# Designs tried in a protein design run: designed miniproteins, single chains, continued (2). Part 80

Each design is a single chain, and the fold is of that chain. pLDDT is the mean over its residues in the fold that is shown.

## One batch from the design tools (miniprotein)

Design m6768
Fold by ESMFold2-Fast:
Structure m6768 (fold): chain A 99 residues (1-99)
Amino acid sequence: VEELLKKAEEAVKEGNYREAAIYYLQAGDFYMEKGDYEKAIELYRKAIEVAEKEDPTSGILAEAYDGLAKVYEKLGKTDEAEKYRAKSQALRRAFLASL
């Protein structure tokens, strides 16, 4: 996972926010599978921050919100999970409306 984080940081420095968001998302997924929910939240939030810089309607941003929703479900925080799932759905609808 250190390699994913290194690639994400390098992509940010190069202005490749889309690639950076993908790497942070993958790292978040890794920690979620490992059961390290605090690290997963941190990395999904980083994915959201850099994805927003590239395109606030991106599918990657929606995936990062889905990741947060799943982590909060695992933590039993249903209100938080619903909030982030709604954000993901809103982004997906906005993308479809732009087609």
Scores: mean pLDDT 79

Design m6769
Fold by ESMFold2-Fast:
Structure m6769 (fold): chain A 83 residues (1-83)
Amino acid sequence: SSQVEEAVRFAARSLLEAARWIEENFEELKKLSEETKELLKEAEEAKKRGDTELADAGLEYVENRMSEKAEEAKKRYEELKKK
């Protein structure tokens, strides 16, 4: 029973650390979300006017930005895990 209780406490602490990291990086995550939404809107408008090249470029730009931010987030998460 004590081993199960210890595992539950460890899981709870890990979740709290993740929540703190999200809180610390909330403004950056919010900005990324807002910029992504605007880029997707611009890509949709380009597609509607038949500019498929611009639409595809916009989607690729979103993918690259999300990928770069994902790598930064992963690095920060791994640093927090080391304590």
Scores: mean pLDDT 70

Design m6770
Fold by ESMFold2-Fast:
Structure m6770 (fold): chain A 76 residues (1-76)
Amino acid sequence: SALVARFEAALAQMEQDLEEMEKLLAEGKLKKEDFIAGLKNGLGALDAAEPSLPASLRPRAAALRARMEAAIAKVS
């Protein structure tokens, strides 16, 4: 469905954004506070989307949440 495709695209974009932010942080091109703020915004977006998430995408969203939480913990 169009709704599932939109959620898949949103998750793929968030996954790409996380990888790019991790790369920029490692290269010294992104400040630690901006990295943490960006990931917290991403976690907030996942929380807001959770009630509407297709069941098929819940494991992917959970894996992304875990990656974001681990990334914050690693740099804190």
Scores: mean pLDDT 89

Design m6771
Fold by ESMFold2-Fast:
Structure m6771 (fold): chain A 87 residues (1-87)
Amino acid sequence: VEEALRALREGRYDEAVKLAEEEIKKSNGQDVRAYALLAMAYALLGRVDEAEEWLTKASEILKKNPNDLEGAVYLLAAATYLAVAKS
């Protein structure tokens, strides 16, 4: 997760996508942060439809574990990035 976030901060969006996808596989699809990072990367790439799809998946995983405060923070960040991309 930290590596994908670093790639996003450095403007390496394609690498951030790959790192987030790797983290999703590693977590067996349970890490909300990885889905949120993928949504952020697609939003920054201007790929709004993909960003919306991954944000929806992140939200659904968070609903199954509502005490994941870190996941919730990442989800809020991803929602903000998507809102800006759609503006």
Scores: mean pLDDT 80

Design m6772
Fold by ESMFold2-Fast:
Structure m6772 (fold): chain A 69 residues (1-69)
Amino acid sequence: TKDKASDAGSKALSKSGPGDKGAEAAGKAISKTAGVPKEEATEAVRIALESGLTGKDAADRAAQILSDL
């Protein structure tokens, strides 16, 4: 589940580009894959991006945050 969510988020970030649009797209993809609320998933991606991570690293961090909740 965690790995699948990370993969979905990473693909969304790659297609949507960096920044707020990417965070929202990745959050939606992770939400659909992991079954968590869209707002919570999007916030996790934003936290990862604010930490200076991008692409797959940001998606991995977001998935980890959601799995630790």
Scores: mean pLDDT 76

Design m6773
Fold by ESMFold2-Fast:
Structure m6773 (fold): chain A 100 residues (1-100)
Amino acid sequence: NPEAIAAERALEAEFAARQDEILRTMAEDRGVSVETVRRGGDYGALANKTGLSVPEIRARAALSEEERRRVEAELEKATAEIDAKIREQVRAAAARRAAE
């Protein structure tokens, strides 16, 4: 089903866009780079640059990472549910064609 495949890919694109938006917002709000939030980069260099302590930067990055993982888990679950529905639709369509 091309429509079901398009819906799945649209959800994947929405997930990527949502992840990027969340990481950018968190990075801007915390005064750190997106890469630092996502990967926990060089906290020492960032502490010198921002005037924050290393523990403070790590705490901000950890909170951002936890929220990102929560959103990722929610979107992955939604994607899995859509994928299961697509598989069911394919099976139902095959059964209908066999009955025709």
Scores: mean pLDDT 63

Design m6774
Fold by ESMFold2-Fast:
Structure m6774 (fold): chain A 96 residues (1-96)
Amino acid sequence: MKNPELLLEDGRLIIESLKKLIEEGKKLLEDESASKQKLVIRAVALEIVAVAGLYIAEEGLKSEDEELRKVAEELRKAAEEALKVAKELYKKADEL
């Protein structure tokens, strides 16, 4: 890895973004007033950030740096949860 410090910083930022999007997505799943458009927009945002997170996680998991691998594992887990929430948001939107 040529710039492990940058990958750590980017990984941490994406983890925070994913956690926020996941929480907002879960709130939308419980919101009976949520519009189909709002549900779809949140699902798309979760997918985009999750895909970026998985890419960074795959690179980090190949590193010899223990801290980078730990961040990569947390990022992978957050991205997988985000994709799960996105799927539930799409399902709810399709039922409206």
Scores: mean pLDDT 82

Design m6775
Fold by ESMFold2-Fast:
Structure m6775 (fold): chain A 86 residues (1-86)
Amino acid sequence: KQLELDRFIHRLRTGEITLEEAMEYFKSLSEEERKEFVKALIDGLNVSPEVQEKLKKEVDENFSDELAEKILRLYFESVETNRFIE
C-alpha cells in the first residue's frame, strides 16, 4: 500500500490524476496513509515553506476530512494548469 501511495502521488504530480480520482483514492486509504498523502500534497502547494509547515502541523494535530479536501482542492487549483476537460 505504501508503494501504491507513492505511485499515486507521482501520477498526481504529473497531472494524470483528476481531483475526483484523488478524492476517491483518499477515501480508500487508512488514517495514517491519508495524513501522509495530504502532507505530500502540501509539499506541492505554491505557498511559502512557513505555510506548508503550519498545514502539516494541522494535519498532525487536527486532521479531518474537511481539511484534507481543502488541501486537495488547493493543490489542484494551484498546480494544475488552467486546463479544462471537454
Scores: mean pLDDT 73

Design m6776
Fold by ESMFold2-Fast:
Structure m6776 (fold): chain A 72 residues (1-72)
Amino acid sequence: MAEKLRDPEVQAKVDAVLREFLERHEPELLHVFDLTGSQLAAAKSGVMLRLTTTLSREELEELVKRLREALA
């Protein structure tokens, strides 16, 4: 994870983006946000990997754009 993810504001924005994409494309994976600590961190990595295989190129570009905006 990027160092900026340690900032509460940045982490909340990143989590909001991931939840929005999961709600639209993979709602069954929303349960990962019920996890905490290292389990949540590992599950988020799995979510990102899953999204890269499920989303179209256009949807992946939008996800990356929104994550970069959250990290900026």
Scores: mean pLDDT 72

Design m6777
Fold by ESMFold2-Fast:
Structure m6777 (fold): chain A 84 residues (1-84)
Amino acid sequence: EDEEIVKKISELINRIVELLVAAKEEPEKAEEYLKEVDKLIEELKEIINNNKIPQSLIDAYKAVEKEKKELKRELKERKKKELA
């Protein structure tokens, strides 16, 4: 196990969580935050695909990806209601 890689993944996941919280708190800037989340998720995928990662971190990655998808859906529905 590479402790440095584990730390890097944990830091990326924490940053994604912070951005998802910010997107919920500032819906008008949510698209900008979600673009950054997409970039960080791609970086996480690259690290996970190239390294042996503990299942707990893989589960955490899947959880933040699911939350991102749900938030994008909610923001799209919210915008639809505001335009109607």
Scores: mean pLDDT 80

Design m6778
Fold by ESMFold2-Fast:
Structure m6778 (fold): chain A 87 residues (1-87)
Amino acid sequence: DELWESLSEEERKLAIELGEVAAELAKEIHKEGTPEEKKEKLIKAFKLAYEGFNTKDVSKLKEALKLLKEVGAPERLIKIVEELIKL
């Protein structure tokens, strides 16, 4: 895994946390009664966060953070993206 081999210890810890939060996010997206607009924004925000992490693109991470805060995403996910921006 080229990405994993290139990561610092801090980045690896954040990658593991992103994986753990993905399960919580999947439950939120598939929760009965969740508005379609919120689901679409959560998916877009997670995709931007993952792409920004993989490509070291701070602009994508900042866009993801804005969307996550707008839709009231899980605080753990917001914190992970904020920490990724600081790297």
Scores: mean pLDDT 73

Design m6779
Fold by ESMFold2-Fast:
Structure m6779 (fold): chain A 71 residues (1-71)
Amino acid sequence: MEEEGRKYAELGEKYAVLGVILGSQGDAEGGLKYAELGLKYAEKAKELGNIEGGQGSRKGAETARKIALEA
């Protein structure tokens, strides 16, 4: 359970970073897609008991979503 929570938090962060990169390059569609994946995995991490990791991943994904929407 905890190991899977960590994996989902790490996936959320990876997708958030990719969303930021794509959104910053003007790919709003790609940026939003990966920001949404980051939010999904951040929520899964929290459901599996990794509240701290999930919150961190969620914040990164929300930043990626903001960049994509403002692109």
Scores: mean pLDDT 79

Design m6780
Fold by ESMFold2-Fast:
Structure m6780 (fold): chain A 55 residues (1-55)
Amino acid sequence: MEEEAEEVKKRIDELAEKYGVKFDYRPHPLNDAGEVWTEEQLKAIEANLKDVAAQ
């Protein structure tokens, strides 16, 4: 649903800002099935953002 995807995108944006990740490296808020990421998947995304973090 659009509102859920927007909330997930906002959380991803906040995590990316926390780790200094640029827009081009931020993951899409929907998975390949068109479903929003789960909390467990968001934790994996946070780990990936931390690994991709650039200065």
Scores: mean pLDDT 67

Design m6781
Fold by ESMFold2-Fast:
Structure m6781 (fold): chain A 94 residues (1-94)
Amino acid sequence: MEEEMKKAALEAAEILKKEGLEEKAKEIEEAVEKKDFEKAAEIIKKGARELFEREKFEEAAKLLEKAAIIYEALGKKEEAKKAKEMAEYLKELA
C-alpha cells in the first residue's frame, strides 16, 4: 500500500536520474515526502513521455509500470490499466 507506492515512486526517480531527468526525480521525491502519490504518478508519466520522445522505450515502459503500481494502490484502476497497456506496447517497440 503506502510502502509499495513509496518504493515504486523512488524506483522511478532512480530511473529518471540515470536518464538525466534529475529535476523530475527531485519532484517525485518531494511528492513522496508530502505523501502526494497521485502527483508522483503524474510526474512519472511525464518522465515516461520524455523518455518515449528520446526513443528510450524500455526505460519509459519501466516508468509506466511504476505509475501503474501507484494508481492501482490509489484505487485508480482505469489509470493503472492505461499505464500497463502503454508499458506493454513500449516493450514491443524496444
Scores: mean pLDDT 88

Design m6782
Fold by ESMFold2-Fast:
Structure m6782 (fold): chain A 83 residues (1-83)
Amino acid sequence: SLEEAAEALRKAAEALRAGDLAAAREHIDTSIQHLEEVYAEKPSEEIKELIDEAKALRASLGVDNAAAAERAEELAERVEKLA
């Protein structure tokens, strides 16, 4: 669900602030899975953009944890607005 995707992104932000990149990756992957499930049921450009941005965030991990945490929270807020 979108609520589960947003929760996972918020957990990713917490992990990033704690410096736990492994946990952050797991939580982002969980969020992507939930977003892809929603997209499979009802495709939308907004959900597709969120999936692509979450994948980009995952790929950029390890450069700046503080910036990545803020990005994860921004994505969570955008997901919550669609729920």
Scores: mean pLDDT 86

Design m6783
Fold by ESMFold2-Fast:
Structure m6783 (fold): chain A 63 residues (1-63)
Amino acid sequence: SRAEAVALVKRLAGRADLTDAAAEEIADLFDYDPARIEAASGLLRSSRSVEEMLAALRAALAE
């Protein structure tokens, strides 16, 4: 479900700076697909900021 995908993004990122709105946008960029979100877990953890992460994901997933 959408709620489960958003919860997965929050869990895999493990970041205090990740807002609910940003987690929802990230889940939406991955079409709420748990396998795609899990594949991106390294990016979710290692990005310097949530803004940098969103910019990178938007560029990679811009369709």
Scores: mean pLDDT 77

Design m6784
Fold by ESMFold2-Fast:
Structure m6784 (fold): chain A 116 residues (1-116)
Amino acid sequence: DIAELLARLAAGDRAAALELATTYLRILTLWASEEELLKAALGEIDPLSVLPEAIVDLIKQTLPEEEHEGVARGLVRMVLLARNPERYAHLLDTLDAATRRALARFLGELLKKSNI
């Protein structure tokens, strides 16, 4: 149940984040290098710059401006988790509760759009 996984992601559940990432976000691991994704995840570069234009447009259409960078960074961290769960699981622990809730809300919209 996607709704249950999104609720658990918002609550900080790593297992739900892993399932969402490996099921739905694995294709995004091919969009940018691991080095670029890691720099974006750590705030060294703009996380919106390493995401596909369609994802960036959806973030800007569905979220207030103040949530754009945080959600993009959270999404990049989930993409790294999908690429190597053992190495990157800890990156989810440093997302604040507001960013986790915004990320879960965004993923709900992203997955809804893919279901037509």
Scores: mean pLDDT 83

Design m6785
Fold by ESMFold2-Fast:
Formats: C-alpha cells, sequence, structure tokens
Structure m6785 (fold): chain A 88 residues (1-88)
C-alpha cells in the first residue's frame, strides 16, 4: 500500500536533506528524498513510501546546522513514523 508522509523542516539558514526510510526486520530501505537550500523558516514536503502491511517509517533530516523535522497531518493507521535529526 502507498503511504504519504508530510514533513515540516526548520533550520537556521542551512541546506537540509530529508530522507524517508522504511524499517523492516532490522533493515533500513530508502523510500524518498527531498533537498532544500537556504532554509530560513518552516518548509513542508510530502514523501511517498510503498508499505505492505504494518510498517515503521523513519524521517531523517540532515544539515550543517541544527535541524528540526516533524510529521504534520494524518498518518495511516498501519504506519508508525519516527523522526531523527542529524547535524554535520
Amino acid sequence: MRAEITARVTAPDADVRVELWALQDGERRLQATAEFKGVTGPQEVTLTAEAEGPTTLELVGTAEAPVRVAVVGDVPDHVSVATRERQR
């Protein structure tokens, strides 16, 4: 089944990479990516994952400055989403 996850990204004037990963049986599979340049305020993007049955998704934001990533809106009942933030 197709799952759409809307992410809100905030960073203090930095380029941000957002990745959506699917977690199954200890494996991580990259589902979708988005990149933002010069983020100075909240940005939103919708990322799509293909999910069969109950699944856990991980939303990862990476930037050279402190980045915040949040899931906004409704998540399908068979999906759980974790967020993770990385500074480089």
Scores: mean pLDDT 77

Design m6786
Fold by ESMFold2-Fast:
Structure m6786 (fold): chain A 73 residues (1-73)
Amino acid sequence: MYDKELFKEETDLGVKALSAAADIVALENELKRAKAAGDEKAAAEYEAKLEEERKKLDEIAKEIQALVEEMKK
């Protein structure tokens, strides 16, 4: 019962982490294109978006770690 619920939560967090990681990869590619084109304004905008997405991924990673610690108890 308890383990099955925690496993579902871990799976849901894993899916969210993959989505955030995919968004980061897409933004990294857009940033690379903006830098190659010499578009400093677009590059700065993509760097700001990357920072926000990385913060989201860090939050998800902390939630996964807390869930793993809960499973040990």
Scores: mean pLDDT 78

Design m6787
Fold by ESMFold2-Fast:
Structure m6787 (fold): chain A 64 residues (1-64)
Amino acid sequence: PLSPEQLKQLVVQFMNEWLDKNPDASMDEIDELQRKLAEVYQESLRNRWSKEQFIKKLKEVEKE
């Protein structure tokens, strides 16, 4: 399982990569993504997901 610090780093990296791909994203879209990422982060802490499971969940967030 990843530490809380490692999970936060992965979330930050994912957000930065998403913003690079979506430069015209509205503040509402950014806020919604941040909310979803916070939920994934908290769920990962509760369920002690592996790095692979966590990355898979982050990718699912992009599709919804």
Scores: mean pLDDT 78

Design m6788
Fold by ESMFold2-Fast:
Structure m6788 (fold): chain A 76 residues (1-76)
Amino acid sequence: GEVLSFEVELKGKSDEEIKETARKIAEEAYKKGFVSDVESTAYEIYKALLKNKDAPPGTVITIDLGGGKSIKITIV
C-alpha cells in the first residue's frame, strides 16, 4: 500500500501547536491525493498526536485512510 511518512516533535508543544502540526500533515496528505477532506483528517491526526504527546522518541503512529493508503507519523 501507499504510505505518507512524517516526523514530529511533541515534547514541550502546546495543544494549539499540536493542532497546527496535525493541520499541516493533513494539508500535505491532501496535496498528495491521500485524502479528500483536510478538516476531518486534521482532527483524526490531532487526536492521535494528543494520545501520544508523552510517548518516547521512536514511537510510530499509523493512521489507516482506507484504499491501501496510510499516514505514518514517527515521534522524534
Scores: mean pLDDT 88

Design m6789
Fold by ESMFold2-Fast:
Structure m6789 (fold): chain A 100 residues (1-100)
Amino acid sequence: SLEEILNEFLEKYKKILEEIAKYLESQGRLEDAEEFLYRKELIEKNVKLLAKQGKVEEALKLLIEEVRKIAEWLKSTGDPWLEEKAKELEKLAKELEEAL
């Protein structure tokens, strides 16, 4: 179901954001790490709320938009490790678009 797809991709998104936050903490970028963890919680909350309302397609679109925004920011840093994480998120966004 689209709901099962949404749940799978939401878990992948959360894992990638947690890995990015840990990396940012290791680089002394504590404010950026905190912002990533906050965005993770906010998007999870909003996606789950839309899904509970039966708005699964809207939830998928919200997740795609957020994933693309994060990937753009990561590419803007000039950090090679964050640029590789941006590629993982761009791949996730494409897979989500194919699920719609």
Scores: mean pLDDT 87

Design m6790
Fold by ESMFold2-Fast:
Structure m6790 (fold): chain A 61 residues (1-61)
Amino acid sequence: MPPLSAEEVRARFEELLARGAPPEEIARWAVEVRRANPDDGEVQLVAEEALLTAARLHAES
């Protein structure tokens, strides 16, 4: 996965939520984003938010 900007990562996260992606898909994507962008603190924060959101969606199912 090429490095992404925090803006691109947030846009993809919002797209996943808008189309009702399953929590497992959101979590998997977020883990990949973290691995591809280890030195980008803003990207890491968005990916962490996505993981927490996926956990919440799973708990509400």
Scores: mean pLDDT 79

Design m6791
Fold by ESMFold2-Fast:
Structure m6791 (fold): chain A 66 residues (1-66)
Amino acid sequence: PELVLTDEEAEAVASLDDEARTKFGQGMAALARGDVEAAKRYLQEAADLSTNPEAKEALRRMAERV
């Protein structure tokens, strides 16, 4: 399974700090292997690590959709 990002979500992801971006990448890798529970956890961790309110909201919405 693959998560399709909106343009707004893609911009938010591009603005992430290295730590949050690493967690986002781990979430996408988990989703690619079908591990939905791990994907949700990593996306929530990425949201928690992000200082950008738009990125936090986008990541939490992504976690709910997977």
Scores: mean pLDDT 80

Design m6792
Fold by ESMFold2-Fast:
Order: sequence, then C-alpha cells, then structure tokens
Structure m6792 (fold): chain A 100 residues (1-100)
Amino acid sequence: SMAEELLKKAEEIKEEIKQAVREGDFDRALELIRELIKLGIEALNRGDTETALKISELAIESARELVRGAKEAGDDETVFEAEILEGLAGIVLGVAKLLS
C-alpha cells in the first residue's frame, strides 16, 4: 500500500539521519529531516492521518538527535535550524491529531 511505502521510506531516512549525525554531516541530516517532514505532509494530503502521525514522530525524534549532535559539536547554526524543523514536525503532528 502507499502507506507502507511511505513508512518504509521514512524509516530508511531516519537511519540515514542517524548515520549523518554520527559522521558530523549536519547539512545532510537537515536535508533528510526536511524530506521526512515532506513525507508527513504528503500523508496528510492523502487523508492518511495515522501515517502522517507516525512519520511526524520520526521527524521529531530525528530533529532532536540532530540538536543533540550539533550541541556536542558546538554548531549553534545547526542547533537553531534543527529546532525550527522540530517545531515544523510538531505542527504536522498536531494537524494529524486534530484530523484523526
């Protein structure tokens, strides 16, 4: 199903984010988190609030992991951008819950 394809892609992106953070590739991690948020929005546009909720939770977890890694590295710019992305993922999560 489309939902299974979106969730599988989201889980794969989450693992790529973990690797990018471990490698200090914060630009890649930011781009991958944006991709997760876009997948959550795609699920919302399809009326699949359950999938949107799950993907948004993965995006929030990924953004928090990047915030932690960037703080460890002293990269204040990445911390700021990752916290904005955590907020955006939180909005998608809130919309999914409201529409459920």
Scores: mean pLDDT 90

Design m6793
Fold by ESMFold2-Fast:
Order: structure tokens, then sequence, then C-alpha cells
Structure m6793 (fold): chain A 94 residues (1-94)
């Protein structure tokens, strides 16, 4: 369905963007971003959103919560950028 397609595209974009950041971030910083995004994805999937709009709202809320816990400014910025890009691609399914 459209929700599953939007989530799959966002997951693939995440992998591509993490690869893009790999030359400028340490392996530990990349792991933190990957784990943070996995936490956001798992939380959204467990909530079983009925449509793409609800999925985007939940993803945005969870991403904001996770971002507030990140103290490393480089990790926070990269996580913000990746997350915002994922939100944008999910938005194309609206």
Amino acid sequence: NVVDQALDDARQLRDNLLDYYSPVLTPDQLRTIDQSLTQVFDSVQQSQPSDVSQMISLFRQRLQQVLSTIQDPRVRQALRDVGDSMLQTMGTYL
C-alpha cells in the first residue's frame, strides 16, 4: 500500500544519505545517526499509522524528540538533514 511504499522509499533514502555522510563523520557518529533513525522508524511502525499524513506527523514528532537528546552538534545536524529529507520524500506520497 501507499504507506508501505513511502516507508520503504524513506528507508532506502536513509541508507543513501548515510553513505553520503560516511566520509565526513566518524563510524561512531554514523552509528548514532543510524540507531536514532531506527528508533524513530520502529516507533512510527509500532503506531501503525492509517495514512501517509499520520505517518509523517508521527515521524516528525519522534524525530524532534530524538534530536533533543543529541549533544554532538555534527550528529544533530546530520540527523536533522537526513530526517528532513526522509520527511520530504514521504510527503511526495500525499
Scores: mean pLDDT 86

Design m6794
Fold by ESMFold2-Fast:
Structure m6794 (fold): chain A 100 residues (1-100)
Amino acid sequence: SALEEELKRLLEELLELGKEIVERTKDPHLAAVLERLEEEARRLLETKSEEDFLAVERAALQFITLASRIADEENDEELREKVEEMARLLSRAAKLAREL
């Protein structure tokens, strides 16, 4: 469906932004959380379940929280902007997931 295709695009954009953040920070904890987020997103796209969406949201929020902390500690404005965009993508994905 069109909603499923849009959710997939938002999740792909979210993961790509996560990769950019990992490449920028070189933080191994952030890399591990991204790997988990990728696995949870893959599962969600297969099952389309509310439980699997909550797993994606939890992993994404952990990533955002950690990346935001790094941005503050490093005073990295570009990283802050990427984290804010990631939060916006997650919000859009959450809205679409409720419509499925």
Scores: mean pLDDT 87

Design m6795
Fold by ESMFold2-Fast:
Structure m6795 (fold): chain A 56 residues (1-56)
Amino acid sequence: SEVDKLLAEQEKVREDFLKRAAELHEKGDMEGLQEASEEYAKRMKEIAAKIKEALA
């Protein structure tokens, strides 16, 4: 279903963020970590909006 696809995308985005955040943290790239965190929040919000639309 569309919702199942969006939930899978949400999980993928979260896993990708965790891997990227770990890499940035190990490099001491705090600006990159902040940017990655902001992008993650934005993508999660977009997916949540699409899930809400799919359920309407």
Scores: mean pLDDT 86

Design m6796
Fold by ESMFold2-Fast:
Structure m6796 (fold): chain A 77 residues (1-77)
Amino acid sequence: AGLTVEDLVAKMVELGMPKELAERIARFLLGLEDTPLPGLTPEQKKILREAVKNKDFDTVERLVSAAVAEALRELLG
């Protein structure tokens, strides 16, 4: 089964992230929205999406946050 926006949002909110931010990040990571995440260059956005596909949670933590990396680790790892 694929990763869903709902599962990722719920886990990120559980880890202390505001719901609006969690929804934006989840939609971006799943390719449903190309809205720029603050502080990321176009190259870093590409690296982030590849890191999610490859389960490289260390790169996700460095580019976004520990909460996003932990949510993905629990849902995909």
Scores: mean pLDDT 77

Design m6797
Fold by ESMFold2-Fast:
Structure m6797 (fold): chain A 100 residues (1-100)
Amino acid sequence: SDGVVEVTVRAEPDRAVVEVKVSNGPSHVGYVKVRARIPGSGIVGFVEVKPGTSATLVLEGEGDEVVVTATVYDKNGKELGSVTLTVPAGTEGSATLTVK
């Protein structure tokens, strides 16, 4: 089964930790692009994650929120789906994305 991407964000007033896990379930998934940003300080981080792997992004910057977008692509670069998560500083959040 099924859920392709799990994103977990820990937002601190001066730091964000973004953990991304990509399952190896759907064979048509080629890669996942993750973009994380702290709008208050203009800090941006990017990572590409392959099916069956995980990655951690650490962003250092002050802000009242962290915004993370994960986009799933096929092997030819076609977008299959995306999820955006906004997490207030001092909290944690998570999102999952399943593509069909």
Scores: mean pLDDT 83

Design m6798
Fold by ESMFold2-Fast:
Structure m6798 (fold): chain A 62 residues (1-62)
Amino acid sequence: LPVEEIIKELLKKYNLDDSVIPQIREFFQSSEAHYSETLRDPEVREKREKEIVENLKKKLLS
């Protein structure tokens, strides 16, 4: 699964800063199999994307 495509789409959708790309990429690499499977359902995908974004904001801002 092209992780880079997912990362770019996530950044555009949630207006995230480019500085978070390495963090997101590493997160997807460590959770690659499970994350890819959960993205099959559009509703599950939106929920997971929101959770990932909120988690990243907490780690980067806090």
Scores: mean pLDDT 64

Design m6799
Fold by ESMFold2-Fast:
Structure m6799 (fold): chain A 83 residues (1-83)
Amino acid sequence: MKLEEALKKLEEIIKKQIELAKEYAKANGKETEKTKALKAQGPALYAELEALYEELDEESRRKLEEWAREKEPKVKEEIEKIK
């Protein structure tokens, strides 16, 4: 159950990263109120993910890291296409 919560939190962070990239593209790379608001949410989301990660056993942590590693190239491709 905690692993599912951590996966959902990581997915939320990824969605925010993609949204931020789209907002930057719309603004021709300029910072806007929306990009500032999205960046301001980052520290809190990462803190929540870190707290969940600390509650996971070693096996669950490995699964989370594997999931993140598998998603990373796909997320990068999606962000690059937004460019």
Scores: mean pLDDT 78

Design m6800
Fold by ESMFold2-Fast:
Structure m6800 (fold): chain A 84 residues (1-84)
Amino acid sequence: MEELIKDIVEYAKKLAEANGRTLTDEEIDALVEFAKELYEKYKDERVVEMAANTAIELLTQGKSLEEAIEEARKVADELYKKRK
């Protein structure tokens, strides 16, 4: 999980920079907290990775942090069901 969280943060910063954006510390902290929450709930690093990447992609497309995380939660639940 520690390495996965680091990868998520690095990916978020790189994708935001590529789109001419800078993520705030608040946005980065929210993404990290979201990833930890998903891992505690599902215990599946693949679900965490895919959901976090979805949130990052939506955030860089101009969705709010709250909207991006809400949609990513739905993706996580759907992916978890497909893996069980």
Scores: mean pLDDT 81

Design m6801
Fold by ESMFold2-Fast:
Structure m6801 (fold): chain A 93 residues (1-93)
Amino acid sequence: SAEVEAAFDKVSETLAANPEAEQRLLEEVGPLEQQGLEAARAGDYDTALEHFERAIETAARILLEAGVDEEAVDTVRRALLERARAEIERLAA
């Protein structure tokens, strides 16, 4: 949707202008994403989804702290959670 696209654009603009937020994502979210990917590769889809959900919630907190508005962060968070759940459901089928 146009709202989702606009929300992702706001996040991208904030990260491009904020190296500290980008570094926090690498330090806090990166390891959770890596754990999720490793669990998915092992066929442990429930554990993969838990790690991806934790990664998304951690990213949302960092983005709010970096000054992205709450509505945009909530829109991006919900879109990423839906995509993660759909992808894991597809892989588990």
Scores: mean pLDDT 86

Design m6802
Fold by ESMFold2-Fast:
Structure m6802 (fold): chain A 58 residues (1-58)
Amino acid sequence: GAADAIAALQAHLGMSEENARALLAGGEVGLGILRRELAKAHGPEVAEEVVALVRDAQ
């Protein structure tokens, strides 16, 4: 759900709750950039897990 996606974005990217909610509201337009940043910081497995949580919350 949205709460899980927000928590994951805060934990993995240091994103504020407000910025995480804005990302969820933006649909899939930011997902490619999000996946790249997460993969660089935490690897591709974590990137796909977080992107899946965000997509499920939209």
Scores: mean pLDDT 77

